# Designed miniproteins, single chains, continued (4), part 73

Each design is a single chain, and the fold is of that chain. pLDDT is the mean over its residues in the fold that is shown.

## One batch from the design tools (miniprotein)

Design m14683
Fold by ESMFold2-Fast:
Structure m14683 (fold): chain A 90 residues (1-90)
Amino acid sequence: MMSNEEKFAELSKEINKLIAEFEDKYSAAKTDEEKIEVLKETIKKLEEAKKKLKELLEKEKDPFLKEQIQSAIEYIEKRIEELEEEIKKI
């Protein structure tokens, strides 16, 4: 079974991939409708990743790993807020 550290590493990789894919898809979007779709799908995937990180945080006892997980959660929350503000501008 995967350790919490291994699960966190996989989630971090997933989050980085989501951000990279967002940048590519958003820059390729030609209409406001396409931009809103990319933003909404990215927010949905980030919310799912955040939920998984919160589940790891509740199970983890190591203070160093907890700090890393908490920082990742805060990073996702900031990204979601930025994407929600972009929707409001469209």
Scores: mean pLDDT 86

Design m14684
Fold by ESMFold2-Fast:
Parts: sequence; structure tokens; C-alpha cells
Structure m14684 (fold): chain A 120 residues (1-120)
Amino acid sequence: AAPLRLGVVIVGEDPDAIARALTALAEALPALAALGVEVVEGGVARDAEEAREVARRAAAAGAEGLLVIDAGGRPEAVRAAVEEAEAAGLPVAVVRSDAPTAEDVVAAAAELRAQVEARR
């Protein structure tokens, strides 16, 4: 099967929380590859405008699903990423954790993979 093209938005304002989310994503990459998931676009968003921009870039890059990692960010920024992805027809999974793990990222990506396969 073709790999799932995944977009990732990390929503946060605290540099330490953002760094933990980035570490979890980086540690998840080998397991994502084994699941047939490719991260095609990613970004950090501190506000609703940045969140929409990352989600739009992911859609433009051919993402088939969006993972939002809520690293203690603003609720409006998380909502903006979700709404932009939904407007582009992309399924969304949200990880809400002050200290996300690689396992949290992998589980969310597996859920998105299942949703995308159901739509194919």
C-alpha cells in the first residue's frame, strides 16, 4: 500500500513543552515509517494564524491526514488547525499532553491511517 502522507502541527507557547513534543515526534519517526507513515510537512504554531498556515501548508504538500500535538497551546490555535484541516477534507487526530511520548504520536498516526484507509 502507498504510505500515508502525514502533516503535523505542534501547538504551544512554552519552549520546553514544544521541545518535548518535537523530541516525541523525532523518536516516533522509525515506528511511523514501519507503519507506512511519512511526515510530509510539519510546524510549530503559537496562535490561530500560525496554526492555520501550518495546516494549509500540510494540505498543499499533499498530506492525507493531520496530527495536532497540543503541547499546552491556546485552545483557539488547536481549533484553527482542526478547522483548516477539515475544510481541506483531512481527517485529524489530536494528542493532548504536557509531556507527549513517541507511543502517543504512533497511536494517533495509526488512528489516522485507519481513517484514511476507510476513505480510500
Scores: mean pLDDT 87

Design m14685
Fold by ESMFold2-Fast:
Structure m14685 (fold): chain A 72 residues (1-72)
Amino acid sequence: SAAEEAARAGAGAAAYAAAGRADLSKQHWTKMAEAGGPEAGRLAGEGALAAGLSGNQVDAATAGYEAAKEAA
């Protein structure tokens, strides 16, 4: 389901952030936002900010949030 896909992406993003893989963490936060709808997009944006990602990485998460919000 979309919720399961969003949950897997979010877990992956957190794991990659902990491993210092900001590039992969960013991709997974964006995927979580796109798959899970507006609430997942909000959480993905908050997770990216909490992880201290650069502006470019936060912008990717925000773009995913807007895409998920429009899809819902």
Scores: mean pLDDT 66

Design m14686
Fold by ESMFold2-Fast:
Structure m14686 (fold): chain A 78 residues (1-78)
Amino acid sequence: IEELIKKVKEGEKEVVIEKSSDELTAETIKKLWEEVEEKAKEVIEKAKVDGVKIILEVHAAGKTGRVESVVDPSRPRS
């Protein structure tokens, strides 16, 4: 996730994060997304940039799950 910090600091508006998992389930994807979102909020807030589109790709058992959202810590979670 060091790559996330680098890309945000370089002015990237879209960042792809790849994760591996034992199984591709809704629970696994949700857990990994929550970890990525929390870290992304911290990085984006410190970089003082507008929201960044985060794309999470989860690879498991030859399958790929994809989740994407714009993370903007300057806006309250409503």
Scores: mean pLDDT 74

Design m14687
Fold by ESMFold2-Fast:
Structure m14687 (fold): chain A 58 residues (1-58)
Amino acid sequence: APSRLTPEQEAAMLEAIKAANAKYEELSKDKSLSDAEKNVKAAEVGKATYLALRAAAA
């Protein structure tokens, strides 16, 4: 099926995913955070990424 996204929208979505992956990696390696704090911050990254993907696709 033809993509319903412009090349700019696809690039913006990929950039958002790339940024989220980098943040998850930083959280995973952050020794100053407890597992509970990492889970909360990971959820925040997920929410921000979801909003960014929705904005890019709009």
Scores: mean pLDDT 78

Design m14688
Fold by ESMFold2-Fast:
Structure m14688 (fold): chain A 57 residues (1-57)
Amino acid sequence: GLDEEVERLKEELREAIENGDEEKVEEISRQAALLAVQGHVEAAQEIGRVYKEELEK
Protein backbone atom coordinates (compact mmCIF):
# COMPACT_ATOMS: atom_id res chain seq x y z
CA GLY A 1 0.00 0.00 0.00
CA LEU A 2 0.95 3.68 0.10
CA ASP A 3 2.57 3.43 3.57
CA GLU A 4 4.83 0.58 2.38
CA GLU A 5 5.80 2.57 -0.74
CA VAL A 6 6.61 5.67 1.37
CA GLU A 7 8.78 3.63 3.77
CA ARG A 8 10.61 2.04 0.80
CA LEU A 9 11.25 5.48 -0.77
CA LYS A 10 12.52 6.84 2.58
CA GLU A 11 14.93 3.89 2.96
CA GLU A 12 16.15 4.20 -0.65
CA LEU A 13 16.63 7.97 -0.19
CA ARG A 14 18.74 7.50 2.97
CA GLU A 15 20.89 4.91 1.16
CA ALA A 16 21.27 7.08 -1.96
CA ILE A 17 22.37 10.12 0.08
CA GLU A 18 24.85 8.03 2.15
CA ASN A 19 26.32 6.59 -1.09
CA GLY A 20 26.40 9.95 -2.94
CA ASP A 21 24.08 8.54 -5.63
CA GLU A 22 22.80 11.87 -6.99
CA GLU A 23 20.82 10.22 -9.83
CA LYS A 24 18.87 8.06 -7.35
CA VAL A 25 18.24 11.09 -5.07
CA GLU A 26 16.78 12.96 -8.08
CA GLU A 27 14.64 9.94 -9.03
CA ILE A 28 13.19 9.67 -5.50
CA SER A 29 12.62 13.47 -5.42
CA ARG A 30 10.59 13.12 -8.64
CA GLN A 31 8.57 10.27 -7.06
CA ALA A 32 7.86 12.44 -3.99
CA ALA A 33 6.74 15.32 -6.25
CA LEU A 34 4.43 12.91 -8.11
CA LEU A 35 2.90 11.77 -4.79
CA ALA A 36 2.20 15.43 -3.87
CA VAL A 37 0.55 16.07 -7.27
CA GLN A 38 -1.61 12.95 -6.73
CA GLY A 39 -2.84 14.41 -3.39
CA HIS A 40 -0.49 12.49 -1.06
CA VAL A 41 1.04 15.72 0.31
CA GLU A 42 1.78 14.30 3.80
CA ALA A 43 3.64 11.33 2.25
CA ALA A 44 5.70 13.68 0.06
CA GLN A 45 6.50 15.89 3.09
CA GLU A 46 7.66 12.83 5.07
CA ILE A 47 10.07 11.86 2.26
CA GLY A 48 11.31 15.48 2.03
CA ARG A 49 11.93 15.48 5.79
CA VAL A 50 14.32 12.50 5.39
CA TYR A 51 16.30 14.49 2.79
CA LYS A 52 16.56 17.50 5.14
CA GLU A 53 17.61 15.34 8.12
CA GLU A 54 20.33 13.56 6.07
CA LEU A 55 21.75 16.93 4.92
CA GLU A 56 21.96 18.11 8.57
CA LYS A 57 24.28 15.21 9.61
Scores: mean pLDDT 81

Design m14689
Fold by ESMFold2-Fast:
Structure m14689 (fold): chain A 96 residues (1-96)
Amino acid sequence: DLVLLVDAYFFSKEPPEEIREKVKELGKKYNIKDSVEELRQKAIDAMLAGDNETAAKYLAKLAYIDEEVARQTFEEAVSALLRHAVDAAIERNKAR
C-alpha cells in the first residue's frame, strides 16, 4: 500500500533505509512531467483535501527527485492542517 509506505516514511523521525528505498522506487515509476514546484503544490493541495492516495503519489515522486524537498513539502502541509485544527478548536470555545 503506497499510502502506508509514505506514512511510514514521513511520520518517522528516522525512517528505515528499506522504507526510504521503497518509497523512492515507487516515485520513480510515476511518469509525472510536472516541475518540483508543481509537484509540491499538488501534494499540499491533496493533503489539505484529505486525498491521501493522490498526496502519497506526489510525495513519493518528490522523494525520488529530492528527499529534503519532499520532507519540507510534507511538513508545510502538516503545519497548514494543524493551523486549521487549532482555529476550529478556538471557534468551539467561543460558542460557550
Scores: mean pLDDT 79

Design m14690
Fold by ESMFold2-Fast:
Parts: sequence; C-alpha cells; structure tokens
Structure m14690 (fold): chain A 84 residues (1-84)
Amino acid sequence: ATASATLTTSSGKKIEVTVNYDPEKKTATVTASDPSLVKSIETSPFDEETNTFYVTVTFKDGETYVLKVRLEGDSLTVESIEKL
C-alpha cells in the first residue's frame, strides 16, 4: 500500500514524501522526491488498535513535519500533517 503527501520547506520548495507499507512484513518505507534536502525520516511502530503510524520528516533547514498515516484494507492514506 502506498500514500503520498507534499511538504513545503522554509524556502517554499515542495517535496513529495511517499510512504509504502508492507502488510506481510509490517514495515513502512518512506522516500522523498529530493532526499538532498532531508536530514532524517523516522517511522513510529504500527498501532494495531487504530491501524495508524506516524512518519516524522526533518529537513536540513530545521522544518519538521509529522504525518499520521492510516492503513484501511489495502489502502494507505495520510490523514493529517502537523508542522512542529
């Protein structure tokens, strides 16, 4: 299952973040359209009660975003994006 979201850097550049979830391995893989601008990407453990996990993206310019990702059947969605 795959979902994408667009994040904006402090300079106004738009970066697409793509989240892939493997339900057999219970693992998430996250990629950015311009990885040279990304300092770190972290994924939380999957919450089986809510079928959600969090993706934290920190850019080199210091902007940090938290994405709430939900798995519903075979579909993955970004429910919310919070800028820290």
Scores: mean pLDDT 81

Design m14692
Fold by ESMFold2-Fast:
Structure m14692 (fold): chain A 80 residues (1-80)
Amino acid sequence: MASREELLARVGEVLDRHNVPQDVRDELLRTLEFLYRLTEREDTPAARAGALAAFTAHARDLLSPETAEEVIAVVREGLS
């Protein structure tokens, strides 16, 4: 599992490469940080899967399909 700081940095880099607007970028990073903090309190495979599912839904709602799938892949790797 990647550190919170490392995962947030990697996701931020993907969003920056795809020129995601700052407001959307900030919302997604804030959501990811919140979900990661929940997994820090309860570090189980189920909690990590739940965090990934919640982030996946939010990313697909806010981002283009190509950008969403790239950030989801980074978060999936980071939460593994």
Scores: mean pLDDT 84

Design m14693
Fold by ESMFold2-Fast:
Structure m14693 (fold): chain A 61 residues (1-61)
Amino acid sequence: SALTEQARRSLAKGEEAFAAGDYAAAATGYHEARVLAEQAGDSELAKRAAEGRERALRLAS
């Protein structure tokens, strides 16, 4: 679905930002991915995004 594709793009943006050390941008990307994944009903993608956001926020603080 379009929502699942958008969630995957937001997850990829979060992962790229995390790899670059931009943890604030990573947290934003992961948050967007989680919201979109939840709307799409993709619980596994939402879980991966939530876990990524938690890691990013821990490193950003």
Scores: mean pLDDT 88

Design m14694
Fold by ESMFold2-Fast:
Structure m14694 (fold): chain A 68 residues (1-68)
Amino acid sequence: MDAQIEEAKRELREAAQRYVDAINAGDSAAVAEASRELQAAVQRLIALGLSPAEAAALATRAVSEAMK
């Protein structure tokens, strides 16, 4: 269980990085694709037992970390 959650958190961080990179590049198609990946990673965390609030907080944190 925990190993799957940690892997899903890693996938979330990678999706957040791609999302921020796409925004910085001004590529609207890449932003749309990365946004879908980020949403899928959030849903995976919820499916693994995180609350929607916890998953959303992790996504917000991952995006903020990627914006540095």
Scores: mean pLDDT 83

Design m14695
Fold by ESMFold2-Fast:
Structure m14695 (fold): chain A 110 residues (1-110)
Amino acid sequence: SVEAALRQAARWLKGELELNPPKDDFERLARLYRAISIAVAQLVAEGLSEAEARRRVLEALSKLSGVPLSELQKALNELEEAIKSGSRNLSKESVEILLKALEALLSLAD
């Protein structure tokens, strides 16, 4: 289920942040990206397509964080590009949106 996949990703993220404290917001958000990828991979293993798994994970994070789905999707696309290019460059708006999503996901870790 989406809830179970997100709880597992949240527990991984909490442990990762405790073991390897991030030096800046970009490192914190890169780990959020990895946590989302873990949740998506779990749903794909359960029989969903990657696109459907990603949609359900982002919809759940949108509801949990209060961030509109379109804004969350845009911010995650910017983060993915920054990771792939190695630029580490994110707009202030995307950082604020993604930090809200990160805190929302972490709330599921307990």
Scores: mean pLDDT 89

Design m14696
Fold by ESMFold2-Fast:
Structure m14696 (fold): chain A 97 residues (1-97)
Amino acid sequence: DPVAEDSARVTRIVNKLAELLINGDLKGLREEFIKIAIEEYGLSKEKAEKLFDLFLNNESFDTKEVGEQMLELKLDDNMIVALALLNAARILAEKQA
């Protein structure tokens, strides 16, 4: 089942990123996120790095401010999905902190 396989893969990605956040391994989180963004979503390293910086600068963000930054960065659909994975990982990490 392709939908079940995609769901399982996304769950593994989010859990891995959340584990790195819980451990405070921001370097490992950056490296793993960039790898996933390139391999799974076809992003360039530069785009993946910009998304990671957006995520770090907006841990307590307002939706309007994030929306304005997304417009300025001209985020495509793959960039939005990749950013959503980081946000899901943060939500899971906060539940375990």
Scores: mean pLDDT 75

Design m14697
Fold by ESMFold2-Fast:
Structure m14697 (fold): chain A 72 residues (1-72)
Amino acid sequence: SEREREQALMDYIAEAVRKLVEELRDKLTPEQIRELAMKIARDAFEKARGLSLEEAKKVIDEIYQKYLEEAK
C-alpha cells in the first residue's frame, strides 16, 4: 500500500541519517552533524517524491554517499 511504501521510505531515510551520525561523530561538532542530518533528510524526502520504493532507495543511497564524502 501507499502508506507501507511511505513508512519504508521514512525508515530507510532515518537509517541513512543514523549511519551518517555514527560515521561523523568524531569528525564534526554536534551542531554540524545536526545540520547535515537535517539537510540529508530534506533532500532525500524531496528527491524520493513520486518514485517507486526501489528507485527512492537508490536516490537516498546516492545522497547519503555524497554528503558522507563531502564531510570527510
Scores: mean pLDDT 80

Design m14698
Fold by ESMFold2-Fast:
Structure m14698 (fold): chain A 51 residues (1-51)
Amino acid sequence: SADAAYQEGLAAARAGRLDDAVAAFRRALELDPNHAPARDALGAVLRGLAA
């Protein structure tokens, strides 16, 4: 699900695996294009502001 992909992205970002985080957040948006948390998280990672 989109939520599961988003949670995988958060776990990857916290582990410093930013490429995996980007892939997971993109996957969440493929499943649900309106998933605001995944869109915001992807933007933060791409700007170098991974939180």
Scores: mean pLDDT 79

Design m14699
Fold by ESMFold2-Fast:
Structure m14699 (fold): chain A 70 residues (1-70)
Amino acid sequence: SELEKVEKEIEKLVEQADEAERNQADTATLGALYQQASDASLKALKVNAPNELILRIEETFARIMATARA
């Protein structure tokens, strides 16, 4: 289903953000992740994803921004 595709994309995004945080990724990498999180947000809204998935995307945005400021 479309929801399952979005869930898988969010899982991948969370994993990539976690790796970027551990590796102190550069601004170009963090910018790409921010764009991916933005795209995932729009897809989640389109498929009426449950609030738990929206929260995971919001947490991922927060982690990307925290990494960028460190």
Scores: mean pLDDT 81

Design m14700
Fold by ESMFold2-Fast:
Structure m14700 (fold): chain A 93 residues (1-93)
Amino acid sequence: MDFEVDVHLALAQIALSIGDYETAIREAERALALDPDNPLAHFILGQAYYKLGDYEKAIEYFEKAIELARQNPDYSHLIEPAEKLLEEAKKKL
C-alpha cells in the first residue's frame, strides 16, 4: 500500500473515533485523491456521513466500499461491517 494513502486513512479513522466527522471526511477524500478505488476510504466516508445523518450519501459510500472490497481480498474484512451499516442506513430513510 502507498504510505501517503495509509497516513490519510489512519487520520480519518482517528477522527471518526473521536467524533470529528468533518476531519474524517476530509482525510478520507485525500486518500481517495491518491487511491480512488480504496475500499477503506469509501467505508470511512460512509461511516462519517451516517454519523452526520446524511443517510443517502452513507448508502452510496457503503455500496461502493462493498463493491471494491469484493474485488480486493485485503479488504474482505470490510464487507460484513459495511453491509450491516448499509442496512441500518436504509432503515433511516
Scores: mean pLDDT 89

Design m14701
Fold by ESMFold2-Fast:
Structure m14701 (fold): chain A 65 residues (1-65)
Amino acid sequence: SKAREAEELEEEGQRYLNEGDFKTAIEKYEEALKMDPGNESARANLALALKQLGEDEKAAEVEAA
């Protein structure tokens, strides 16, 4: 299912985030949200990764969605 694939992409994003690869983490979380736009965990982690790169405005847009 798309929800399962989104969860797997979110897990990949979390690993990259833990490694300090924020750009790759963002890409994985964006893919997860394309597969399951209702994945609140992926949205929260995407916003967190964006904040780590100083992309505060984009993070706020993601959090507001």
Scores: mean pLDDT 83

Design m14702
Fold by ESMFold2-Fast:
Structure m14702 (fold): chain A 96 residues (1-96)
Amino acid sequence: MPLPELTPEQQAALEKLREAMKKINEILDEHIAKNPELASLLASSLTGAMLSVMAHLLEGDLAGAAEVLRRQAELLESLGLPEAAEILREVAEFIA
């Protein structure tokens, strides 16, 4: 699929997000084994948030992408995943 031309900053933000999601998936694998119901809730929430973040990044709206990441981090923290929340906050700080 043809991608829009990305600035080096947008490309770096996407790479940072990709690495962050790898770490979050590792954390979630630990929690899925213990709490399958939490896994279902997180899967739907993360999918929606990731699509929104990707849309903002592709439009060059780095501030909007960072805001979506901060809201998702708040949700993860409220669900007892402070380590995953911190990773998303670091991505938001990097791109904003």
Scores: mean pLDDT 78

Design m14703
Fold by ESMFold2-Fast:
Structure m14703 (fold): chain A 70 residues (1-70)
Amino acid sequence: SMRGKQVQALIEEVEKYFEKIRPFLSPEEAEELEKLIEEARKLAEQGDYDGALKKLSEALLKLQENLDKQ
């Protein structure tokens, strides 16, 4: 579906961004973000695009919070 392709593209963009900032994160922060991205991918594979978007939003908020603390 078109929505599935859009969600998959967003997951890939968040993964790329995560890889770029990973060296600047603590091991604990990196693990939390990785888990959120994995959960988003799993939900998208199940066709739960709303659930996937929720997990991606949580990951983006954590990325924003880590930037604000530096």
Scores: mean pLDDT 81

Design m14704
Fold by ESMFold2-Fast:
Formats: structure tokens, C-alpha cells, sequence
Structure m14704 (fold): chain A 61 residues (1-61)
């Protein structure tokens, strides 16, 4: 399973730390994938890391 799809499954299951790791791996393989950056920001927001989430949202644009 691709890291992006794996991350989405983990996020749906509430496994936020594991989803974060999967989205980080997706970005490492393809840093131009704006969806991965957006999903990473969503996970960080759910983890209460608002400042980090805002940073990654800006990188996605």
C-alpha cells in the first residue's frame, strides 16, 4: 500500500501518530504531492499542534 493511502486508513482509524509517520514518508518520496502536505497538516491539527499544522498548510500552497 502506498504511504499516502496507508496514512488515510490510519487517520480514519484514529491512529494519528501512525498516520503522521505515513504522510511524512509520502512527502519524503514525493514532496510535490500537495495532498500529502494537506493531510499531514490535518493530522497535526488533530494532535493539537496548530502552529506546525499551519506551517505545513503554507508549504502545500
Amino acid sequence: MEDLERGKKLYEQGKLEEAYEAFKRAIDKDPTNTEAWKLLAEVLEKLGKQEEADYYRRLAK
Scores: mean pLDDT 78

Design m14705
Fold by ESMFold2-Fast:
Structure m14705 (fold): chain A 79 residues (1-79)
Amino acid sequence: MEELREEAARLLEEAARAIEEGRYEEALRLAEEALRLAEEAGDRAAVGGALEAMALAAEKLGDLEKAEELRRKMAELAA
């Protein structure tokens, strides 16, 4: 459990750096892997962070439909 949480956090840090550097395709991939691990770990904060990173990366890539779907999932998580 803790190892999954640590890996998810590390992937989110890498995704954030990829976004800062304009590597949106890599950021999306890293955030997708972080989401998978965060869900397995039951880490709601990490799930939210991964969805946020994915939504931003998708928007930057021009996939507005996917970005909106991800933002809806974030709203559901907050409820």
Scores: mean pLDDT 84

Design m14706
Fold by ESMFold2-Fast:
Structure m14706 (fold): chain A 70 residues (1-70)
Amino acid sequence: SKKEVEEEIKLLKALVEENAKYFDKETREKIEKLLKEAEKAYEEGDLEEAKKKLKEAVEVGDKASEDKAK
């Protein structure tokens, strides 16, 4: 539902803010861009696109953590 996507966006923003210090500037900017795209899709009523962008934001964070392990 629309309310579920809104709650998910709020939760993910809070998690990104709490973990901001563990991400470099480039990774942080990519996540912020994806969050803005998710918010725009949500406003346009495209819940599937909003969820997709939220998933991509999580993937960016996960990949950044993996790259530091190299």
Scores: mean pLDDT 74

Design m14707
Fold by ESMFold2-Fast:
Structure m14707 (fold): chain A 72 residues (1-72)
Amino acid sequence: SMSAEIFRKAAEILEKEGKDDAAATLRQMAQAAEVHDIDAESVVRTLQALVDAGEAGPTTRAVLEALRKAIE
């Protein structure tokens, strides 16, 4: 799955930065994307909406940034 690969790539970026909690979230999402039809771009839009609403903590912001880098 393209989305699963994007989530794994984003997790690797976060692991390299020492952000283990954010990386674990993305690895869980990668596993879910192999079983369910989860679109990485839709996840990015959802996380961006949380950031824009002021509801995103540091982990959510780190996940969003890593996903954007992985999609590039």
Scores: mean pLDDT 84

Design m14708
Fold by ESMFold2-Fast:
Structure m14708 (fold): chain A 71 residues (1-71)
Amino acid sequence: SAEELVEEAKKLLDEYLSKGLTKDQAIREVYKELMKKYSKKEAITAALAARSIYNGADYDAVVKAVEKALS
């Protein structure tokens, strides 16, 4: 589901940021990791969704946008 994909991306982003990576570096690593399991479109969409949530975007609104983008 979109919620599961967003949660996975968010968890990865938090892990890379905790290692001292910059936001841009962390997003690139999240995208690479997601590409191992998901399509390019899903991986990019999820990585950008995690970035939006990190920047203070509403979680439910972001999940809804991901569902719409991947439909």
Scores: mean pLDDT 86

Design m14709
Fold by ESMFold2-Fast:
Structure m14709 (fold): chain A 89 residues (1-89)
Amino acid sequence: SEEELELEVEASLYLMQAAILKRKKDLTPEDLEKLAESYEKAAQVYERLGRYDLAAEFYHEAADIYRQLGDDEKAAQWEKKAEELRAKS
């Protein structure tokens, strides 16, 4: 459907943003936050697509980065979400 195609494009754009950020030599805390947000948003799109395997992986990536930033609340939130979705995969 058109909706599914739009969601796949949206996820791809977030993952491209993540890839660009990951190629920086020195990532600032702001860069890491943007990287985490890119994975978080890609995961949310894959979850809407029913791609629970991919959604779980990207929620896990976001959680790892939030943990590195000291955002324990967001890290716990997205790790829990990843585990819930892995059970559905």
Scores: mean pLDDT 89

Design m14710
Fold by ESMFold2-Fast:
Structure m14710 (fold): chain A 81 residues (1-81)
Amino acid sequence: MTLSPEQLEGEVLLALGIMAESIAKLAVKRHPDNEKLKKLAEEISKLRDEMEAAYQAGDLEKVRELFEEIVKKLKEMDKAL
């Protein structure tokens, strides 16, 4: 079984999305009173679920777009600290 370059890219982006969600959850645990971090972490979780759905649908352009949105949310979390 061999992955196409596009499938491999999608798998890597999904793995990075999972890591981003884990980082967001850790930030919330460290700052439990920070409502902005909680909202951003929830948004990242939703975007990650959408990435999984897009990947399973074969929409790799959508996977890339959703990953870029996750990166933007992570930058907003850093600014909220």
Scores: mean pLDDT 84

Design m14711
Fold by ESMFold2-Fast:
Structure m14711 (fold): chain A 63 residues (1-63)
Amino acid sequence: MTPEEAIETAYKVGYVLGKEGASKEEIERVAQNLADFLRRQGYTPEEAEAAAKALLEGYEKGR
């Protein structure tokens, strides 16, 4: 998965979680877990943070 694909996927996941009524606490935990996962996969901190931010943006639009 490229960094761009990770960002796009994160946004879509966030959107779905927002539509499903996930709490803000749940989405923040998911964002932290995603950033940690991507960093372990060899993504840069900036790329991991961009994906986590996309997840939160998707969530905001989905709710």
Scores: mean pLDDT 83

Design m14712
Fold by ESMFold2-Fast:
Order: sequence, then structure tokens, then C-alpha cells
Structure m14712 (fold): chain A 55 residues (1-55)
Amino acid sequence: MLSPEQRHLEELLETLRRMLEAMRADPSTPQEEVDTVEAVVRELEAELARLRAAE
């Protein structure tokens, strides 16, 4: 069974990835803002991988 924390991270990652796609599709979005959200996604992906390795 997936932990509540792992499930929450998966849902959050899905939401952030959709947001990133929308931001990248909008040419008026600053690259700095895109880079910031991408960094958050990478950090959460690393945390999710760590949780999966612990199970």
C-alpha cells in the first residue's frame, strides 16, 4: 500500500507538471519562473524516489 505521504507527493507532482506545461506554452511567462517551478518538481521527484526506495 502506498503511504499517504507518497500519494500526496504523486498528486502534487501531477499538478505541478500540468502547471509547468501551461507555463512553457505561454511565451509571456518569465524563464526564471519556469526554472523555479522545474527545480521544485525535480526536488519532489527525488523525494518520491527516496520514499519508494525505503519501501
Scores: mean pLDDT 80

Design m14713
Fold by ESMFold2-Fast:
Structure m14713 (fold): chain A 65 residues (1-65)
Amino acid sequence: SEVIERIIKHELVTEFGVPEEVAEKIVEMAKEGASVEEIAELLMAHGVSEEEARRLAENIVRAFE
C-alpha cells in the first residue's frame, strides 16, 4: 500500500532522523523481501539504536507481508 509506505517513510525521517533516501531504500528492501536483520543493520548505520532498529524492522517487514 502506497499509504503505508508514506507513513513508514514519514515516521523514519521525522521521529528517528533517518535521511529520506535511506527511508525510501528501507521500504524498497522490505517490499523485495529483505530480512529483519538486514533492515535493522541499515537503521543502526544511520543512528537508530539497536533496540529501536529491531522493533522498527520487525514492524516494517510484517507490514509488507
Scores: mean pLDDT 86

Design m14714
Fold by ESMFold2-Fast:
Structure m14714 (fold): chain A 68 residues (1-68)
Amino acid sequence: SVMEDLEKAEEILSSDPRLKVTRIGDTTVVASGDAPVTRIIGLALRLIGDFPNLEVSVSGDTITVKAK
């Protein structure tokens, strides 16, 4: 389910201690921190591949994951 996919995405992002992960309601997860850009992009690409029902976007040091 989309909710289970969001919970798994949150767990993946939370596995990197450099990222502060915040859940906004039941639809959105935001991760931001001082991780290298290559790590940020790599995590975003992983989430895009693993969770086709989630919208993943990157802006600077921030990954935003939304339920579609």
Scores: mean pLDDT 84

Design m14715
Fold by ESMFold2-Fast:
Formats: structure tokens, C-alpha cells, sequence
Structure m14715 (fold): chain A 74 residues (1-74)
């Protein structure tokens, strides 16, 4: 229960931050770069890598989306 509560709280805060009081608009590339720096400073290489993929997805857009959809349909 305590674990579930902590995870739920983190998820809610992450969702609120991502939706961010900008009517559900997702994070900008600049926001993602800032989060990548925070992850690297914390030594969280996995999170920094995941954020890097998100940034690349925004920058390369449709192609990354198509690759993801193809993987999901596999």
C-alpha cells in the first residue's frame, strides 16, 4: 500500500508536470534536455537514455512513431 501510494504520487506529479498547466501539451525539447541533465547529475543513466529517445522522437517525429507502431504490431 505504501509503495503503491508513492508510485501513484510520482505518476500524478509527472503527469501534472508533463501536462504542466499548458492544457495537456507535452514537454518541449528544452524541458526534456533539462530533465536529461538532472538525470545525468543524479547518475541515472537509464533515465537519461530514455529521455534521449523522447527528444529524438520529437526531433525526428513521424519516422520514430512509425518504427514504434511497427514494433507494437509485431
Amino acid sequence: SARERVEEGRRRRAEARAAGGTAGIPLTPEDIRALMEEAREAGDELRATQLGYSLKHLEEGEKAGEEFLEEVKR
Scores: mean pLDDT 61

Design m14716
Fold by ESMFold2-Fast:
Structure m14716 (fold): chain A 68 residues (1-68)
Amino acid sequence: HMQGLADAAAARAAGKVGEARAIELSTQSWEDVIDRVAEKLGISREEAAKWIRDMPPEEVARFVRELQ
């Protein structure tokens, strides 16, 4: 999710305000995913973010669908 904020800042610097806003909104959804994984596994948000990044996107999506 930190990368999303960095990408948004880069888009704003390039004058692409619409793209920056879309990335900012997407970051909120990503933060929710990290929080759910952290809660489910009983780990910190930082550890959950690292775990998610080490997995293929399709595996992450499958795991997230199993969260209630």
Scores: mean pLDDT 64

Design m14717
Fold by ESMFold2-Fast:
Structure m14717 (fold): chain A 58 residues (1-58)
Amino acid sequence: DADYYAQLGGVYLAQGKLEEAEKYYTEALKLDPNNEDARRNLSTIPNPSPEVKKLLAA
């Protein structure tokens, strides 16, 4: 469930665990490219991976 992965990303982001947050938000976007929470929060992560940049551009 995309929303579940977005929630997991939010938990890790709140803990300052940026790599884990990016991982779970990326999984949310793979399931639902229009997930607003995942897209918005991934855009706040400094120096995102090339995969994340491609997903945000899609």
Scores: mean pLDDT 77

Design m14718
Fold by ESMFold2-Fast:
Structure m14718 (fold): chain A 62 residues (1-62)
Amino acid sequence: SKLQEEAEKFILEKGKEYGVSEEKRKEAANIAKEVLSEFPSEETLELIKKNGEEEFKELGEK
């Protein structure tokens, strides 16, 4: 779906910006797509983007 494509793009690009490994970025993108498959809404996409960026900040710092 369009929401899943947007989530995948966001997670892969933001994860790369924060220095997260390709393996972890792909895992996060797959989880985001699965969540959006069950809860397909722009609200869910926004939460994924917000939480994903916060987690990447934590991982990139450590």
Scores: mean pLDDT 79

Design m14719
Fold by ESMFold2-Fast:
Structure m14719 (fold): chain A 62 residues (1-62)
Amino acid sequence: MMEEIKELLEKAKEAVKEGKLEEANKLVGEAVELMYKANPSEKEKEELLKKIKEILELMLKK
């Protein structure tokens, strides 16, 4: 499950680079939902949230 969440975030980054902001938003949303369902450790959750913030910042800067 953690690897699946990371894959969704990587796909979201690719979508941002391609200018597909709508797809990136959907992928980030799916990753967040899976993260909460997986109930990861606090450290893992912080790592995932950091990656999500990086993607959102990239979207805002475009």
Scores: mean pLDDT 79

